# Ledger of designs, part 17: designed miniproteins, single chains

Each design is a single chain, and the fold is of that chain. pLDDT is the mean over its residues in the fold that is shown.

## One batch from the design tools (miniprotein)

Design m593
Fold by ESMFold2-Fast:
Structure m593 (fold): chain A 55 residues (1-55)
Amino acid sequence: SEIGKLVDEFMSLSLEERKEFLEYLKKNAPDTEQVKKAIEFLENMLELEEKARKA
């Protein structure tokens, strides 16, 4: 699936590169429900990883 490919690509990046990728998507991606949900999902994954690293 397209979302699966996005997740795999995202997970191959460093933490800082993931932040940059999300900012890129927010600025350049189409304003569709699927894209919004994908961005929200990726942001949640990033937040969980950041919290795990701080703990």
Scores: mean pLDDT 76

Design m594
Fold by ESMFold2-Fast:
Structure m594 (fold): chain A 58 residues (1-58)
Amino acid sequence: SKEEEIKKVMEEYNKKRDELTAQLEAARKAGDDAAVQKYVDEINKLEEETAKKIKELR
């Protein structure tokens, strides 16, 4: 069902989001502004792509 596909998309999103958040926190602690911007951009892209996938499944 579409609901099962949405669940899988959300599970993948949660795993990737957690990984990117950990990398972002490490970059902030290191004072690496370039890496911080990179991970912020990747998180934003992940959120936008996930929202589009969920919308397409509904």
Scores: mean pLDDT 85

Design m595
Fold by ESMFold2-Fast:
Structure m595 (fold): chain A 96 residues (1-96)
Amino acid sequence: SKEELKRAIEDAKLAFDHIINLIKEGKVTKEQAINALEQIARELKSLLTPEQQAEVDKLMEEARKKIEQATSNEEIINIIKDFYERLLKIAEEALK
């Protein structure tokens, strides 16, 4: 439902803020960061169309590869912010 998707978007925003703060504090590994993004994407993806799900899967694969190649926490944060912006845009289109 649109109400469930609105709630999932709010929860995703809080989860992204949380993971970014953990990375800034040096409290998580690359694998833990990737797993957190996959969990956030999975929760939103369950409420999206098959076409939107495929778009999210593509963004997640791109983000995973970039994080694995990243050489600093700042670079990882920038990758996560880009991923978040694109994921949020897909989810907000689903609300229309």
Scores: mean pLDDT 87

Design m596
Fold by ESMFold2-Fast:
Structure m596 (fold): chain A 71 residues (1-71)
Amino acid sequence: SKDEKILEEMKKIAEEFLEAYKKGDEEKVKELTKKLEKLLGIEIKDVEQGVAVAKSVLYTAELYEQMKAKK
């Protein structure tokens, strides 16, 4: 479904965000923060909040993938 596709895209962006954050890639972190804000329709005020958002997205995507597999 459309929602499942959006979650898959958010999962990929969230994974890339956490990887860029760990590598200290500030430019990539800024780019991915903007993408997460657009997809979620929220404001991310700082990098700490961005990390929390990314982790929440990954958790939600995992749950949806499990639910989809049971359909």
Scores: mean pLDDT 79

Design m597
Fold by ESMFold2-Fast:
Structure m597 (fold): chain A 66 residues (1-66)
Amino acid sequence: SAHDELAERIRELIEEARRLIEEAPTLSPEEVQRRVEELRKRAEEIERLAAELVPDNAPRVELPEV
């Protein structure tokens, strides 16, 4: 189901963040920064997907439109 897929993506994001923390001492600061930025982008995509897949009463998406 869509909910299962969303949950799996969230778990993948968390696991990648964990790995980054563990690998950070072996990576350059610039590489750490780039990976953090990629995780941030993934988190935003997950939030967008969650907003679309959640029932009509999605209270969290009150983000201001530009």
Scores: mean pLDDT 74

Design m598
Fold by ESMFold2-Fast:
Structure m598 (fold): chain A 57 residues (1-57)
Amino acid sequence: DEIEKEIYKLVEEIAKKKNLSEEEREYLFNLLDYIIENAKENGIPLEKVLESLKEIL
């Protein structure tokens, strides 16, 4: 899914900006996977998730 790849790419940039450790990055991406899965299960468009994340950069 192209939009999922874009979301993960954006979160990677956020992790770099915050200077997260490797362990913190792993936790962040595990949490992100959970968020994306829950969004899909609850019918929340991933485009909305991406837009929200863009606003915090």
Scores: mean pLDDT 79

Design m599
Fold by ESMFold2-Fast:
Structure m599 (fold): chain A 69 residues (1-69)
Amino acid sequence: MSEEAQKYFEEGRKALAAGNIDEAIKSFEKAIEADPNFWQAYAGLAIAYERKGETEKAKEYWQKANELM
């Protein structure tokens, strides 16, 4: 398991909790760059895009997360 990917994922979760959606997206994208099989980061992106109202993009990330589980 990539320690770096997990760190970025945790940063993304904290940003979501704080309402910093764009920061959360960047952090989850970095988690995916560190570990492309990290399905939790794709789930995080889906939640972030849902909060932005980008429903179609959120569906794509949920699909990717499910493929990796």
Scores: mean pLDDT 84

Design m600
Fold by ESMFold2-Fast:
Structure m600 (fold): chain A 58 residues (1-58)
Amino acid sequence: AAELERRNEESRARQIERYKKNKGISDEQAEEIRALLDEAEERDETDAANRRIAEIME
């Protein structure tokens, strides 16, 4: 369980770093995206989080 949680966290960190590199988003925007993804996993609402992330990166 802990191993999978850590792996998911690392994958998310890589995704956020890719966004920062490709879209030039701020650290504040990156932190907001991370919080949205964390909340979405708890509520099984990943699709809604992805749409919100697209808005932030616009």
Scores: mean pLDDT 70

Design m601
Fold by ESMFold2-Fast:
Structure m601 (fold): chain A 57 residues (1-57)
Amino acid sequence: SAKEAGEKAGKAALAGDPEAAGEYIAKAGNVSRERGTELAARSADHAGAMAAINAAA
C-alpha cells in the first residue's frame, strides 16, 4: 500500500539512503523519481518526529 511504501521510504531516508527512499515512493505512486524523493524526504521528517515522541514517552 502507499502508506507502507511511505513508511519504508521514510526509514530508508532516515538511514541515509535517498535512492531507496525515492524508489519506494516512485513505485507506489507511479510518479517521477524526483517527486518520489521529495515525498520520501517529507515522510522521513514525519517519521523522525514520531520516533522522537515515542522515545520521550
Scores: mean pLDDT 63

Design m602
Fold by ESMFold2-Fast:
Structure m602 (fold): chain A 98 residues (1-98)
Amino acid sequence: MDARIARYGTDPVTVTINVGGYGAGFANFLVDNGLMSQARAATIDPSRPIRDVAVDYAHPAVRDAVRARLARLTGRVRVTFAFDAAAGEYRIIDVAPA
């Protein structure tokens, strides 16, 4: 496991998403990929932009960096999740251009 990933969680998963979408698409995508429960996904505002919603699911230690990167990224973005045992859920630990 990458030492950087191990600092923020386990079981890293990298997916590609379109950050021009909205919370409904983001919620459905995370459930379909096993990264979020149906009950948790139901709490996502379907009308919020993905770039804003995704920040809420970033690990607190990297949240500001994720916010800054997402603000300047468009279209397809590679998003890395890791399981955060303290939160009991997958959290975003990195974002990069696709």
Scores: mean pLDDT 79

Design m603
Fold by ESMFold2-Fast:
Structure m603 (fold): chain A 65 residues (1-65)
Amino acid sequence: SAAARAAIADWLVEEFGLSREQAEALVDLFRADTPEGARLLARFLSRETGADEEALLARLLALVA
């Protein structure tokens, strides 16, 4: 949904310091506004930042709901 897309993009800007354009591109690339896309984005962010994948996934799934 557009609301989930916006919420995830805002979270990426706030938590990871991405530009809004970068955050929106990342949401669209992974389709992070879907449960499957949220899992793929969580894995990507975990690999890039060293953050806990399960914690990232839990947050992303809450934003998709």
Scores: mean pLDDT 86

Design m604
Fold by ESMFold2-Fast:
Structure m604 (fold): chain A 80 residues (1-80)
Amino acid sequence: TPLFERIVKEGEELLKKARELIDKLRPQLTPDEVAFLRAEVERFEKELEYAKKNKDIGKATRIVERLEDFIKALEYRLKK
């Protein structure tokens, strides 16, 4: 459905934004913190691919909401 396709696309765009924010934060972070944050993004990507494969709109929506919260946390750190 157009709604499901839009949610998946939003999730993919948020994953890209999260990676860009982690790269911007890298000078402020330890190597272990960078590795941890990158692993979290990889987990979100795998969860989104699973939701996409199973056409699970509920899971895709929850993943997007969790990604938005994750990005807010990264943006907050970048502003300091």
Scores: mean pLDDT 87

Design m605
Fold by ESMFold2-Fast:
Structure m605 (fold): chain A 88 residues (1-88)
Amino acid sequence: SEQEKLIKELRETVKKAADAMEAGDTDTAVSYINKAKELIEKLEINKETSRIVTAFAMNLLAAAVAGGSQAGLDAVTELIKIANEKSK
């Protein structure tokens, strides 16, 4: 389904963002976090997708903390806000 394709793309995008954060490449990480925000906005949210999105957001938060970048933390915080709003 279209939703399954979006979830797969989101997973791959989140992995790239986390890898960039851990590498200290903040500009690349923020670019992928912004792509993840676009994908979350397109997702139909139910209990399963909400759980998946929350797990991805928590993984990004951990990577941003490890990377020590304020810009990365700010971008992840905005993504978490969008994910929470979509889950309502």
Scores: mean pLDDT 81

Design m606
Fold by ESMFold2-Fast:
Structure m606 (fold): chain A 57 residues (1-57)
Amino acid sequence: MDALAWSNLGDVYAALGRLDEAAQAYQRALTLDDSDEIARTNLQRIAKGQPPLLRPA
């Protein structure tokens, strides 16, 4: 997968409340492209026990 696919997967897991899987997907996205602001913000939020920023479905 490319960075965008990993970031999108992280968003899906976050929407499902599966925060550990979301964090892993965002971390992979940032490994491929560290300019992904949404992935970085959500990874930080999850690490701090805060709810991730979700796009409306």
Scores: mean pLDDT 76

Design m607
Fold by ESMFold2-Fast:
Order: sequence, then structure tokens, then C-alpha cells
Structure m607 (fold): chain A 61 residues (1-61)
Amino acid sequence: GSGAVAVAVADYTATAADELTLKKGEKVRVLDVLEDGRLVVEVLSTGKTGIVPASVLEAAA
């Protein structure tokens, strides 16, 4: 695996209370992989944590 860091390839707006809003170009640390393929991530610039679809992230490393 390419490691724990990924970058947002598109803007994403949270649609649920446990989800995270991302801006294109933000770097995140992947904390966990959910059974449905969504990721628990931490935004490196803000320290915020939440769930995002894997489709909005690409491996940065």
C-alpha cells in the first residue's frame, strides 16, 4: 500500500453528521478503512476527523 496519506481530488461536502467536508488539494491521513470502502480520515491542516468516500481521495505517497 502507498501509505497512510491521501489527497482530495475533488471538493466534497459532508452529507451526514459523521462525514467531513474536504476541499480539492487537502491532504488527509487515513486512519481506518470501513467495510463499505469509505475512509475515516484526519485533515492534516485542521486536525478534523471524519468519514469520506474513497472516490474523492488519491494516494499521495
Scores: mean pLDDT 78

Design m608
Fold by ESMFold2-Fast:
Structure m608 (fold): chain A 54 residues (1-54)
Amino acid sequence: SVRDLVIEYTAEQIRMTGEIFQMRLNGAPQSEIDALEAEADRRRAALQAQIDAA
């Protein structure tokens, strides 16, 4: 349902923010953080497209 997609979108944003924060605290290379952000953006775009299609 659209509601479940919106919940997943929000959960994905929260998860990615937390993961990026932990990566920065652990001294991960910026290239790895950039790659994770790019993957998160792709996942959120896919979820947004599903929401918009409903």
Scores: mean pLDDT 81

Design m609
Fold by ESMFold2-Fast:
Parts: C-alpha cells; sequence; structure tokens
Structure m609 (fold): chain A 85 residues (1-85)
C-alpha cells in the first residue's frame, strides 16, 4: 500500500482521538467551522492534516503539553508539503 494511505490512516486516528479529548462544546463548534473552511479550501486529504494540526493546537492551549505543539507543527508541515504537490 502507498505511504500516503498510511499517513491518512494515522491522521484520521489522531483526529478521532483529539476530537474526543476536547470537552468544551462551544470550542468544538468554532473549530468545526474552521475545519469546514480548511477542508473546502484544501480538499479532504490535505484538509485532514490541517484539521489534526488545529486540534493539536487547541489541546496545547488546554493542557500546555508541548507534545501537542510539536504534533501541530508537524502536521501543518505535512499539509503544506502536500498542497505544493
Amino acid sequence: MSSRNIMLDRAQQLYDQYTSQISDPQVLQQIRQQYDQVTRQFGPQTGLFYRVSLLSQVLYQQTQDSSYYQISRSYQSIADNLQQQ
């Protein structure tokens, strides 16, 4: 299987995990609006990587755990690279 499919599967797993960790429904609603815009702008695959980056940033703000900040930056870089094709 292609490496891109593995990356998409991992991003989907992180997206599902991170959305379950955000407890504030108002924050989730605002994030979903931003995610819809990102998905519309970059498409579903690249948009998934941006959504993981955005969720990691929110979790970093909530927990102050630098690992979420590192994940956010990593997935933003992946999404930017894929956008360049």
Scores: mean pLDDT 76

Design m610
Fold by ESMFold2-Fast:
Structure m610 (fold): chain A 61 residues (1-61)
Amino acid sequence: MTKIVLPDVSDYSAAQLRSLLGVVEGEIARAEANPELVSEEEFEALKRAAADLRAALQRKE
């Protein structure tokens, strides 16, 4: 992905992962409110990123 590049989340603390997830969830909410501002590809990438971050958080917990 050229627009959304996640760092290696395995090296991040739970607090850092929560912070990053909050940013991604905020971007998803913005895209839902203004669908014309985001492509389907970008929206799917955001949802994938959120899912990956949630999985990483659950692994840390």
Scores: mean pLDDT 73

Design m611
Fold by ESMFold2-Fast:
Structure m611 (fold): chain A 94 residues (1-94)
Amino acid sequence: SEKEELIRRGIEVDAEAGVVAIAASSLKLSSSEEIRPLAEEALRLAAEASRLAREGVRLAREGDLEKARELIERAEELTREARELVKKALELEK
């Protein structure tokens, strides 16, 4: 079930990256010169995470579990980084 676990993780991280991208896109409309760069970087990282997660799911379905794991773990890392940038931007919006 390593294949099933990797597919599930990839789908979950792609969905999470999508949520972060929506938040970052909203924050990018801010007039704050401190908030906008954080939002732009978060959006970039979330987009890359989504790409890697989708490729990881594809490779897992094809049976390349080693490469799938590498891509999904990287996507999870990038999504975490993007989420922290969104969190920092939201703290500055107060």
Scores: mean pLDDT 89

Design m612
Fold by ESMFold2-Fast:
Structure m612 (fold): chain A 107 residues (1-107)
Amino acid sequence: MEEVRVGVNTDGDPELTEKARRAAEKIAEKARELGFKHVAVSITIDSRLTGGKIEVTIGVDPEASDEQIDELMEFALEIVKKELGATDEDIKAMRASLEESRRAMRE
């Protein structure tokens, strides 16, 4: 049975919260299409925690293939760009963070 979790944390702006929730739900739906059994998607846009930057955290099965992870991450970056207005600089920073996390997971 699939376990899918979606979380959103913002400064309490209802419009921004709703946009982030829709983005997280789209990412979770893509994960289901790719065959992930467990996925947790969290989007944080908080002036105190992220300085107003968009942070996306995606937890997936540790046994997931590199190809499945890559496709999900590229989709997540595209959704964040379209739905939340992430800049090319934000996308570059997020991509670098994801690659570092991926290297840490590979023994």
Scores: mean pLDDT 74

Design m613
Fold by ESMFold2-Fast:
Structure m613 (fold): chain A 56 residues (1-56)
Amino acid sequence: MSGAEIMQAALDLLRAGRSREEAVAEATRMLVESSGMSEEEARKNAEALVDAVAGL
């Protein structure tokens, strides 16, 4: 799983003025498609990743 690429995608969305909800949705989709984890787990991980990059 490429967490760095997912974090970069989320950061790019936030820098472009997109909402946290949009960044979380995209990161969730990437996690489901790349790792096959459940949507619930992917969303939880996506929220943590987006919140981490939003603090940078």
Scores: mean pLDDT 78

Design m614
Fold by ESMFold2-Fast:
Structure m614 (fold): chain A 92 residues (1-92)
Amino acid sequence: ATDLDKAKKKLNETAEKNGVSVTVSVDGNTLNISLSGLTVAQQIALALTMLGFSVEGVTVTISLDGDTLNITLSGLTLNQQVEVLETVAEML
């Protein structure tokens, strides 16, 4: 298993333990994360933290649909994708 596979597994297990539903997909340098079951405070904290990954060459798109937070990050290196997933898991 890669570090990315381990980070995805840890995020899924942490989310399930905390009553949060998470879906993660990776397509090349694009990372998509959808989370539901978060409080409004958790949604805001996650959105602000994810926007912190927005640097030159990285695009962060965040949308809220009811209680579902959708996060798309493009232009990430593999190490940055792992860091994002680990950061999300730590915030759940």
Scores: mean pLDDT 83

Design m615
Fold by ESMFold2-Fast:
Order: structure tokens, then sequence, then C-alpha cells
Structure m615 (fold): chain A 75 residues (1-75)
């Protein structure tokens, strides 16, 4: 079970490119709640940014941008 040293956020987080495609295709079922989905996606993106080594301020900016875009789409 012991490994050398490997950052799971780099491999599993998919911060470079995998985040959006994974989210977009991962949920094929009907969307029951647009607001809850938008918030969850924004949280996941902010978490991915933090795991990628960005500052907390950068993660907040990503979250705000995604929430604004989602709210525009839901309106």
Amino acid sequence: MLLGNLDPSNLAGGAPIALEPNLATGRKIPTPSGEETAEAMAEAAARSALNAGHSEAAAEAVKEALLAAARAALA
C-alpha cells in the first residue's frame, strides 16, 4: 500500500483538462436541480484549482465565474 510519492490531485483531479469533460459527460441522467448542480460544479472546480496549487483567491474567482455563468444559463 505504501507508494513513493505521488500527488493524487495531479493524477485523479485532472486539473489540466479532464475536469470539464468529466463533469459534462459523467452526469447523463436528467438534471433534477439546476441550482444545486451549478453550486456543486463550482465547488468542484474551486477544489480542483486549490489541488493544482492555485491560491485560495484564484479558487474563489473560478467559483464566482462558474456560478455567474450557470445562473445566466438557468435564468
Scores: mean pLDDT 62

Design m616
Fold by ESMFold2-Fast:
Structure m616 (fold): chain A 96 residues (1-96)
Amino acid sequence: SMAEKEREELRTKYGLSDEEIAEVRRIQAEMRDRMAAGKPLDEVFEELMKKYEEAGDERGLRLVKIAYESLKSFIDTLLKVADEVDAEIAARRAAR
């Protein structure tokens, strides 16, 4: 269900075809793998942008940017939820 929601957002928000959505997901998987190896997301993004720019792949550059924006938005949402949970726990402790 989460994968279907992400697919629908990519189709609706960015106007991507099913083939382009598959390519964005592949790029996001590569980004996650590099982050798991200790690289920050912004560094991974710059490395991939440089790679596609040096290859002259304008379509690839667009898909890398969309993959970055979508992944960053998801991370920002998770951080906001974590902050809201921490605030609720603190409020409950103060009320006891």
Scores: mean pLDDT 80

Design m617
Fold by ESMFold2-Fast:
Structure m617 (fold): chain A 79 residues (1-79)
Amino acid sequence: PKVEITIEFESLSKAVATAIRMIGIAYEYGLSITGKLTDNTLHATIEADDESLAKELAEKIVKEAKKIGAKSISVKFIK
């Protein structure tokens, strides 16, 4: 299972701050995360064998992004 998260910010600095925290969160969960930053938009992909763990990590990332001031967040679950 795969989770794709797209987060839009008002500034590049907020997007970068979120990316750094995202890496830290993934490390705490023992999962790898891939990310791409484009025009203040952060695209993150979480892939894990355990769907519940992937969803929990995604939820934690969404919460941190909201604290930093994300303008929009979308989460997509892929088989």
Scores: mean pLDDT 80

Design m618
Fold by ESMFold2-Fast:
Structure m618 (fold): chain A 72 residues (1-72)
Amino acid sequence: MDYTEAREAYEKGDYEKAAELFERAAKEAEKRDLEQAIEAYRNLAKVYEKLGDYEKAKEYQKKAEELEQKHK
């Protein structure tokens, strides 16, 4: 999935759509590009903060940190 659509949704304030698009991007990247997956999960955490879903924001932040730790 292309980050461009997710970014556009975020800029328009459509955080639910942005979350969906970043989640797809993260899952796809996790199998192909670890750095891209980490970035996608970090962006997803930020989107959920905007949605007021702090539990999911924390979950995705932890996922990004876990993947970053595995990379090292």
Scores: mean pLDDT 79

Design m619
Fold by ESMFold2-Fast:
Structure m619 (fold): chain A 69 residues (1-69)
Amino acid sequence: MEELVKEVGELLREAKELFEKGEYEKALQLAQRALDLAKEIQKMDPVIGSVAVKEAQELVEEVKKKLEE
């Protein structure tokens, strides 16, 4: 589980970097992958997983807003 938490953190970091560079489509793909992994963590540990899901979901929504504008 700790390895999955670390992978989600790295995916979110890379997605944020792409978001800052204006590469919104790539940022969305990585943020979506982080969200999928965070949901799997939530099935194993609801407390830790819920935090990861919230962070990944917020990033996905932020990127989607930029793609709509």
Scores: mean pLDDT 82

Design m620
Fold by ESMFold2-Fast:
Structure m620 (fold): chain A 66 residues (1-66)
Amino acid sequence: MDKLEEVRKLILSTGKPEELSREQAVEILMKVLGLSREEAEKIVNALGKKTLTGDQFLELVKELIS
């Protein structure tokens, strides 16, 4: 619950919640989930997307914390 709320807040703080860059997604994963940069980049790279919507990213985070 708290982690998902923090992620949502960080997504909104980017100014473009519908268009998250891979770098923004990596930084949020590192900050909220405590992942290394290598781990976060591996996860984001596996999605094969140049950008992510905030909704897509929230679903990814839900899977990671389940």
Scores: mean pLDDT 79

Design m621
Fold by ESMFold2-Fast:
Structure m621 (fold): chain A 100 residues (1-100)
Amino acid sequence: SRKEMIIKDLEVTRDQLLYLAEELKVPQEKVEELQRLFDEAIKLIEEGDNEGAIETLERLQELIKEFFKLAKEKGASPVTLASLTVVGGSVSFIKQVIEN
C-alpha cells in the first residue's frame, strides 16, 4: 500500500542518516533526537495522522540542517556533504508525498 511504501522509505532514509551521523561523529543527543523523530513520524503515518507526520518531518528537516552545519564545521568532504543533501531531499520528498 502507499502507507507501507512511505514507512519503508522513512526506514531507509533513517538508516542512511544514522550511517552519516556515525561517520560525522554527531553528538549522541542529536542521534537520539533523529531516531525519536523518525519513530514518531512512522507511528503517526501508521495511525493515519498525516498532519502530525508532516510536522514531525519538518522538525527532521531542521535537524538535518543542523547535521549539515556540523558536518561543514568539521571539514566533511564534498562527497559527504552531497550525500547529506540527497538524504535530506528524501525527507522533503516523503513529506510532499504525504501532503498530496
Scores: mean pLDDT 86

Design m622
Fold by ESMFold2-Fast:
Order: sequence, then structure tokens, then C-alpha cells
Structure m622 (fold): chain A 72 residues (1-72)
Amino acid sequence: SNLEKAEEWIKKGDEYEKAGKRSQAATYYALAGVYYLEDGDFEKARESVDKALALDPNHPLARAIKELLDRL
């Protein structure tokens, strides 16, 4: 399911963040945001995108998802 995929990407993001790989962690959090958005969980999509942008403020995918969510 989209929720299970989102949770998998959050786990990878947390793992890479703990390893100090902030840019890669941001990508995984942004990917989780995509799956939460597709699942209709806008709150968790915002949370994961905010985590991605905290690590990489210029992440293209995270910024795109945030702009989409801000229109909803």
C-alpha cells in the first residue's frame, strides 16, 4: 500500500539522517511525502516534506510537494 511504502521511505530517511547523510535522507523523506500525498494523508505528507526541507531547503521534489499541499 502507499502507506507501507511511505513508512519504508521514512525508515530509510531516519537511517541516513543518523548516518549524517542529510541530502540522501532529504530525498527519502520527500519520497515518503509523495506516497502519503497519494494516500490522502496530507498531514503526514506535510510532516515528511518539512523534514526533507529542514535537511535540504532547495530539494526540488520536497519544494514541489509543499507548493501542491499549500494549494489544498
Scores: mean pLDDT 88

Design m623
Fold by ESMFold2-Fast:
Structure m623 (fold): chain A 56 residues (1-56)
Amino acid sequence: SLEEQIDRIEKVVEENTDPVILRVALKEARDLLAQATDPEVKARFEEVIKKIEEKL
């Protein structure tokens, strides 16, 4: 589910500082945000994208 995928991406972003890993997570988060319809799930993807961009 999208909820399981956002939980995984949030954990990867929290635990990693490698720009290669963060860029992969950014691409995944953007692709999944485009598929999300639930406002709460969308907000979580938008927040994690912002966090990744701030780390890069």
Scores: mean pLDDT 83

Design m624
Fold by ESMFold2-Fast:
Structure m624 (fold): chain A 75 residues (1-75)
Amino acid sequence: SSEREERIDRILKVLAEAGDEPLSVAEIAERTGLSPSTVSRLLRELEAAGLVERVRDAAGRRLYRLTPLGLELAK
């Protein structure tokens, strides 16, 4: 749907603007204006599509960044 596409575009743009800095679900929710539950669900879909990858920081926090494929689609 157009609403789903718009929300995905917001997530991809936020991650692209962060560059190499991985972001948490809470940080993505804050920057996009979406709920954490919506962000979490869409990130799972984007990860399954190969557009986003999960990483862990030194504290063991689950963070997300764009794959090279995701970065191309965010442009």
Scores: mean pLDDT 85

Design m625
Fold by ESMFold2-Fast:
Order: structure tokens, then C-alpha cells, then sequence
Structure m625 (fold): chain A 83 residues (1-83)
């Protein structure tokens, strides 16, 4: 159902943001190995969220996910530039 897809996408986005925060903290500490690990985890979680987003039929929910995906992708790109 759309409700189950929305919940799964939200959980994946939450986990992706947590991974990004851990990568950002690792970069601040100069731990580039840990930063790369969490960065790859975040990329995988965003990819999975994007696949679920494509299955959602609610256009308003898709727009909300698109905005969140763009924000998290931007943070990932900023982290990649620092590695």
C-alpha cells in the first residue's frame, strides 16, 4: 500500500540522515575512513528511498520526498568534496 511505502521511505531517509551526520562528524575529527563508510551507507539508503519514491502514487508525498532527497544528496556531495 502507499501508506507502507511512505513509512518505508521515511525510515530510509531517517537512516540516511543519521549516516550523513556520522560522516560529517567523522570528517570534523579527521577520520576519513569512517566518513567514507557512512557516506557509502547514506548513498545506498538514498538509492533505496528513491526506488520506493517511484512506486508512490501520491504526488504531494513525492514532492516532499524529492525535496528531502535533494537536501540529503547536497550534503553527500559536500562531504565527497571534503574527502
Amino acid sequence: SNEELIKKAEELLKKAEEAIKKAEEAVRQGDFETARKYLEEAKKLLSEAYEIREKIEDEEQKKKFDKRLAELKGRIMELVAKL
Scores: mean pLDDT 87

Design m626
Fold by ESMFold2-Fast:
Structure m626 (fold): chain A 74 residues (1-74)
Amino acid sequence: KSLAEIMLALARQLIAQGRYEQAIAVLKELIKKFPDDKKVVAEALEMISEVYKKLGKYDLAEKYKKKAEELKAK
């Protein structure tokens, strides 16, 4: 219903289709548009981390996971 919810749903569909780079692009745009929405940003960062894990980029996956954890701690 909100633009953030629509963008999260689109990213989930892209991930399900194996369109990982497009999913990351949508999630990064979501973070740029809603930087003060900690819940939405944390969900987007967690999804980016999972996508990097699926791509075998474990260092990047851990980096984004830590960013999400830091945001949840605040």
Scores: mean pLDDT 84

Design m627
Fold by ESMFold2-Fast:
Parts: sequence; structure tokens; C-alpha cells
Structure m627 (fold): chain A 59 residues (1-59)
Amino acid sequence: MVKDEAELVINTAERLKELGVISDEEAERIIQLARDAMETGNKELVEKAKKELIELVKK
């Protein structure tokens, strides 16, 4: 579950970076959080990555 959600966050951040919606640095930060969540199974980290991604898109 956490792994699937983290993979979705990573793919979304990469896509938004390609489209120029978020910066390379913003995408790398979110991807790192999601990757850490996958490795540790930490649901709080995947939720944090999701929230940061949403906030970047809304600004």
C-alpha cells in the first residue's frame, strides 16, 4: 500500500517537472520523501510528500 502510493507520488512529481509546473529541486525533494517512505513503510512520509506536492501545484 505505502509503496504503491509512494510510486504514484514519484511518477506525478516527475511528470509535473517535465511539464514545468514544479522545479527540479521541488521534484527531487518530494521524490526523496516518497522513496524514504517506500524503504521504511512510513505512511506519514508518503502523506507528507502528497501534501507538499498538492501545495506546490496550488500556488
Scores: mean pLDDT 80

Design m628
Fold by ESMFold2-Fast:
Formats: sequence, C-alpha cells, structure tokens
Structure m628 (fold): chain A 79 residues (1-79)
Amino acid sequence: MDEKEFEAEVLLALGEIYLGIANVDEKRGNKKSAIEAYKKAIELFEEARRLATEHGYEDLARQADSLIEEAKKKLKELE
C-alpha cells in the first residue's frame, strides 16, 4: 500500500466517523451540532478526494465524490 493511498483512506474513515456523529445529532434534534459535523465530514472527504485525484487513486476519488454528495444533500436538508 502506498503511504498517500493510506492517508486518503484514513481521511475517508475520519469523514465517515463525522457522518455518524451528524446522523446521531440529527436524530436527537441537535440541528446545530449535526450541521457542524456534516461540514467537518465534507472537509475531510474533499481533502481525501484531492489527495486521491492528485495521485491517481481513481476508486478512492469516486468513493470520496459519493460521500461528499451524500453529506452535502443532508446538509442542505438541515439548512
């Protein structure tokens, strides 16, 4: 495994953790905390996508794009 590929995978995993936090906060009616968590998830996924794209990790870049779209859709529903 390439070091930078592993870094992109770690960023995706961290973003998914923030998606989980956002989902829990949303279900509990904590809209402000959910919005903040979705924004953090998007930031992490965008960094992962950038790293994956720069180094040609096409599958990781596509995965990041899907997760960004999902998180942005949820964020728009809450705003």
Scores: mean pLDDT 86

Design m629
Fold by ESMFold2-Fast:
Structure m629 (fold): chain A 94 residues (1-94)
Amino acid sequence: MLSPAEQLAAAAILGLAVALVVAETKSEDPLMKKAAELLREAIEALEAGDYEKAIELVEEAKRLAEESGDPLAPDLVRLLEKVLESARRAKEEA
């Protein structure tokens, strides 16, 4: 069985993968493309167990998505907020 921290990290990684696909494939906005780059780095940080770095990268990606004005930004922001909750809980359980 996966540990609680591993389960929360896996949930965050899955959420980030979905967010990355949305930002890269469904938007042509430059800020959304930059958010996608940060989300890719956040996935790598979570896989490395660097929860603090992952949280910082997701928070920055959320900020860029909010600034973009893209019609998909509200849904992406909501998903990223759930990812942040999972990542913060993974850090607490680690």
Scores: mean pLDDT 81

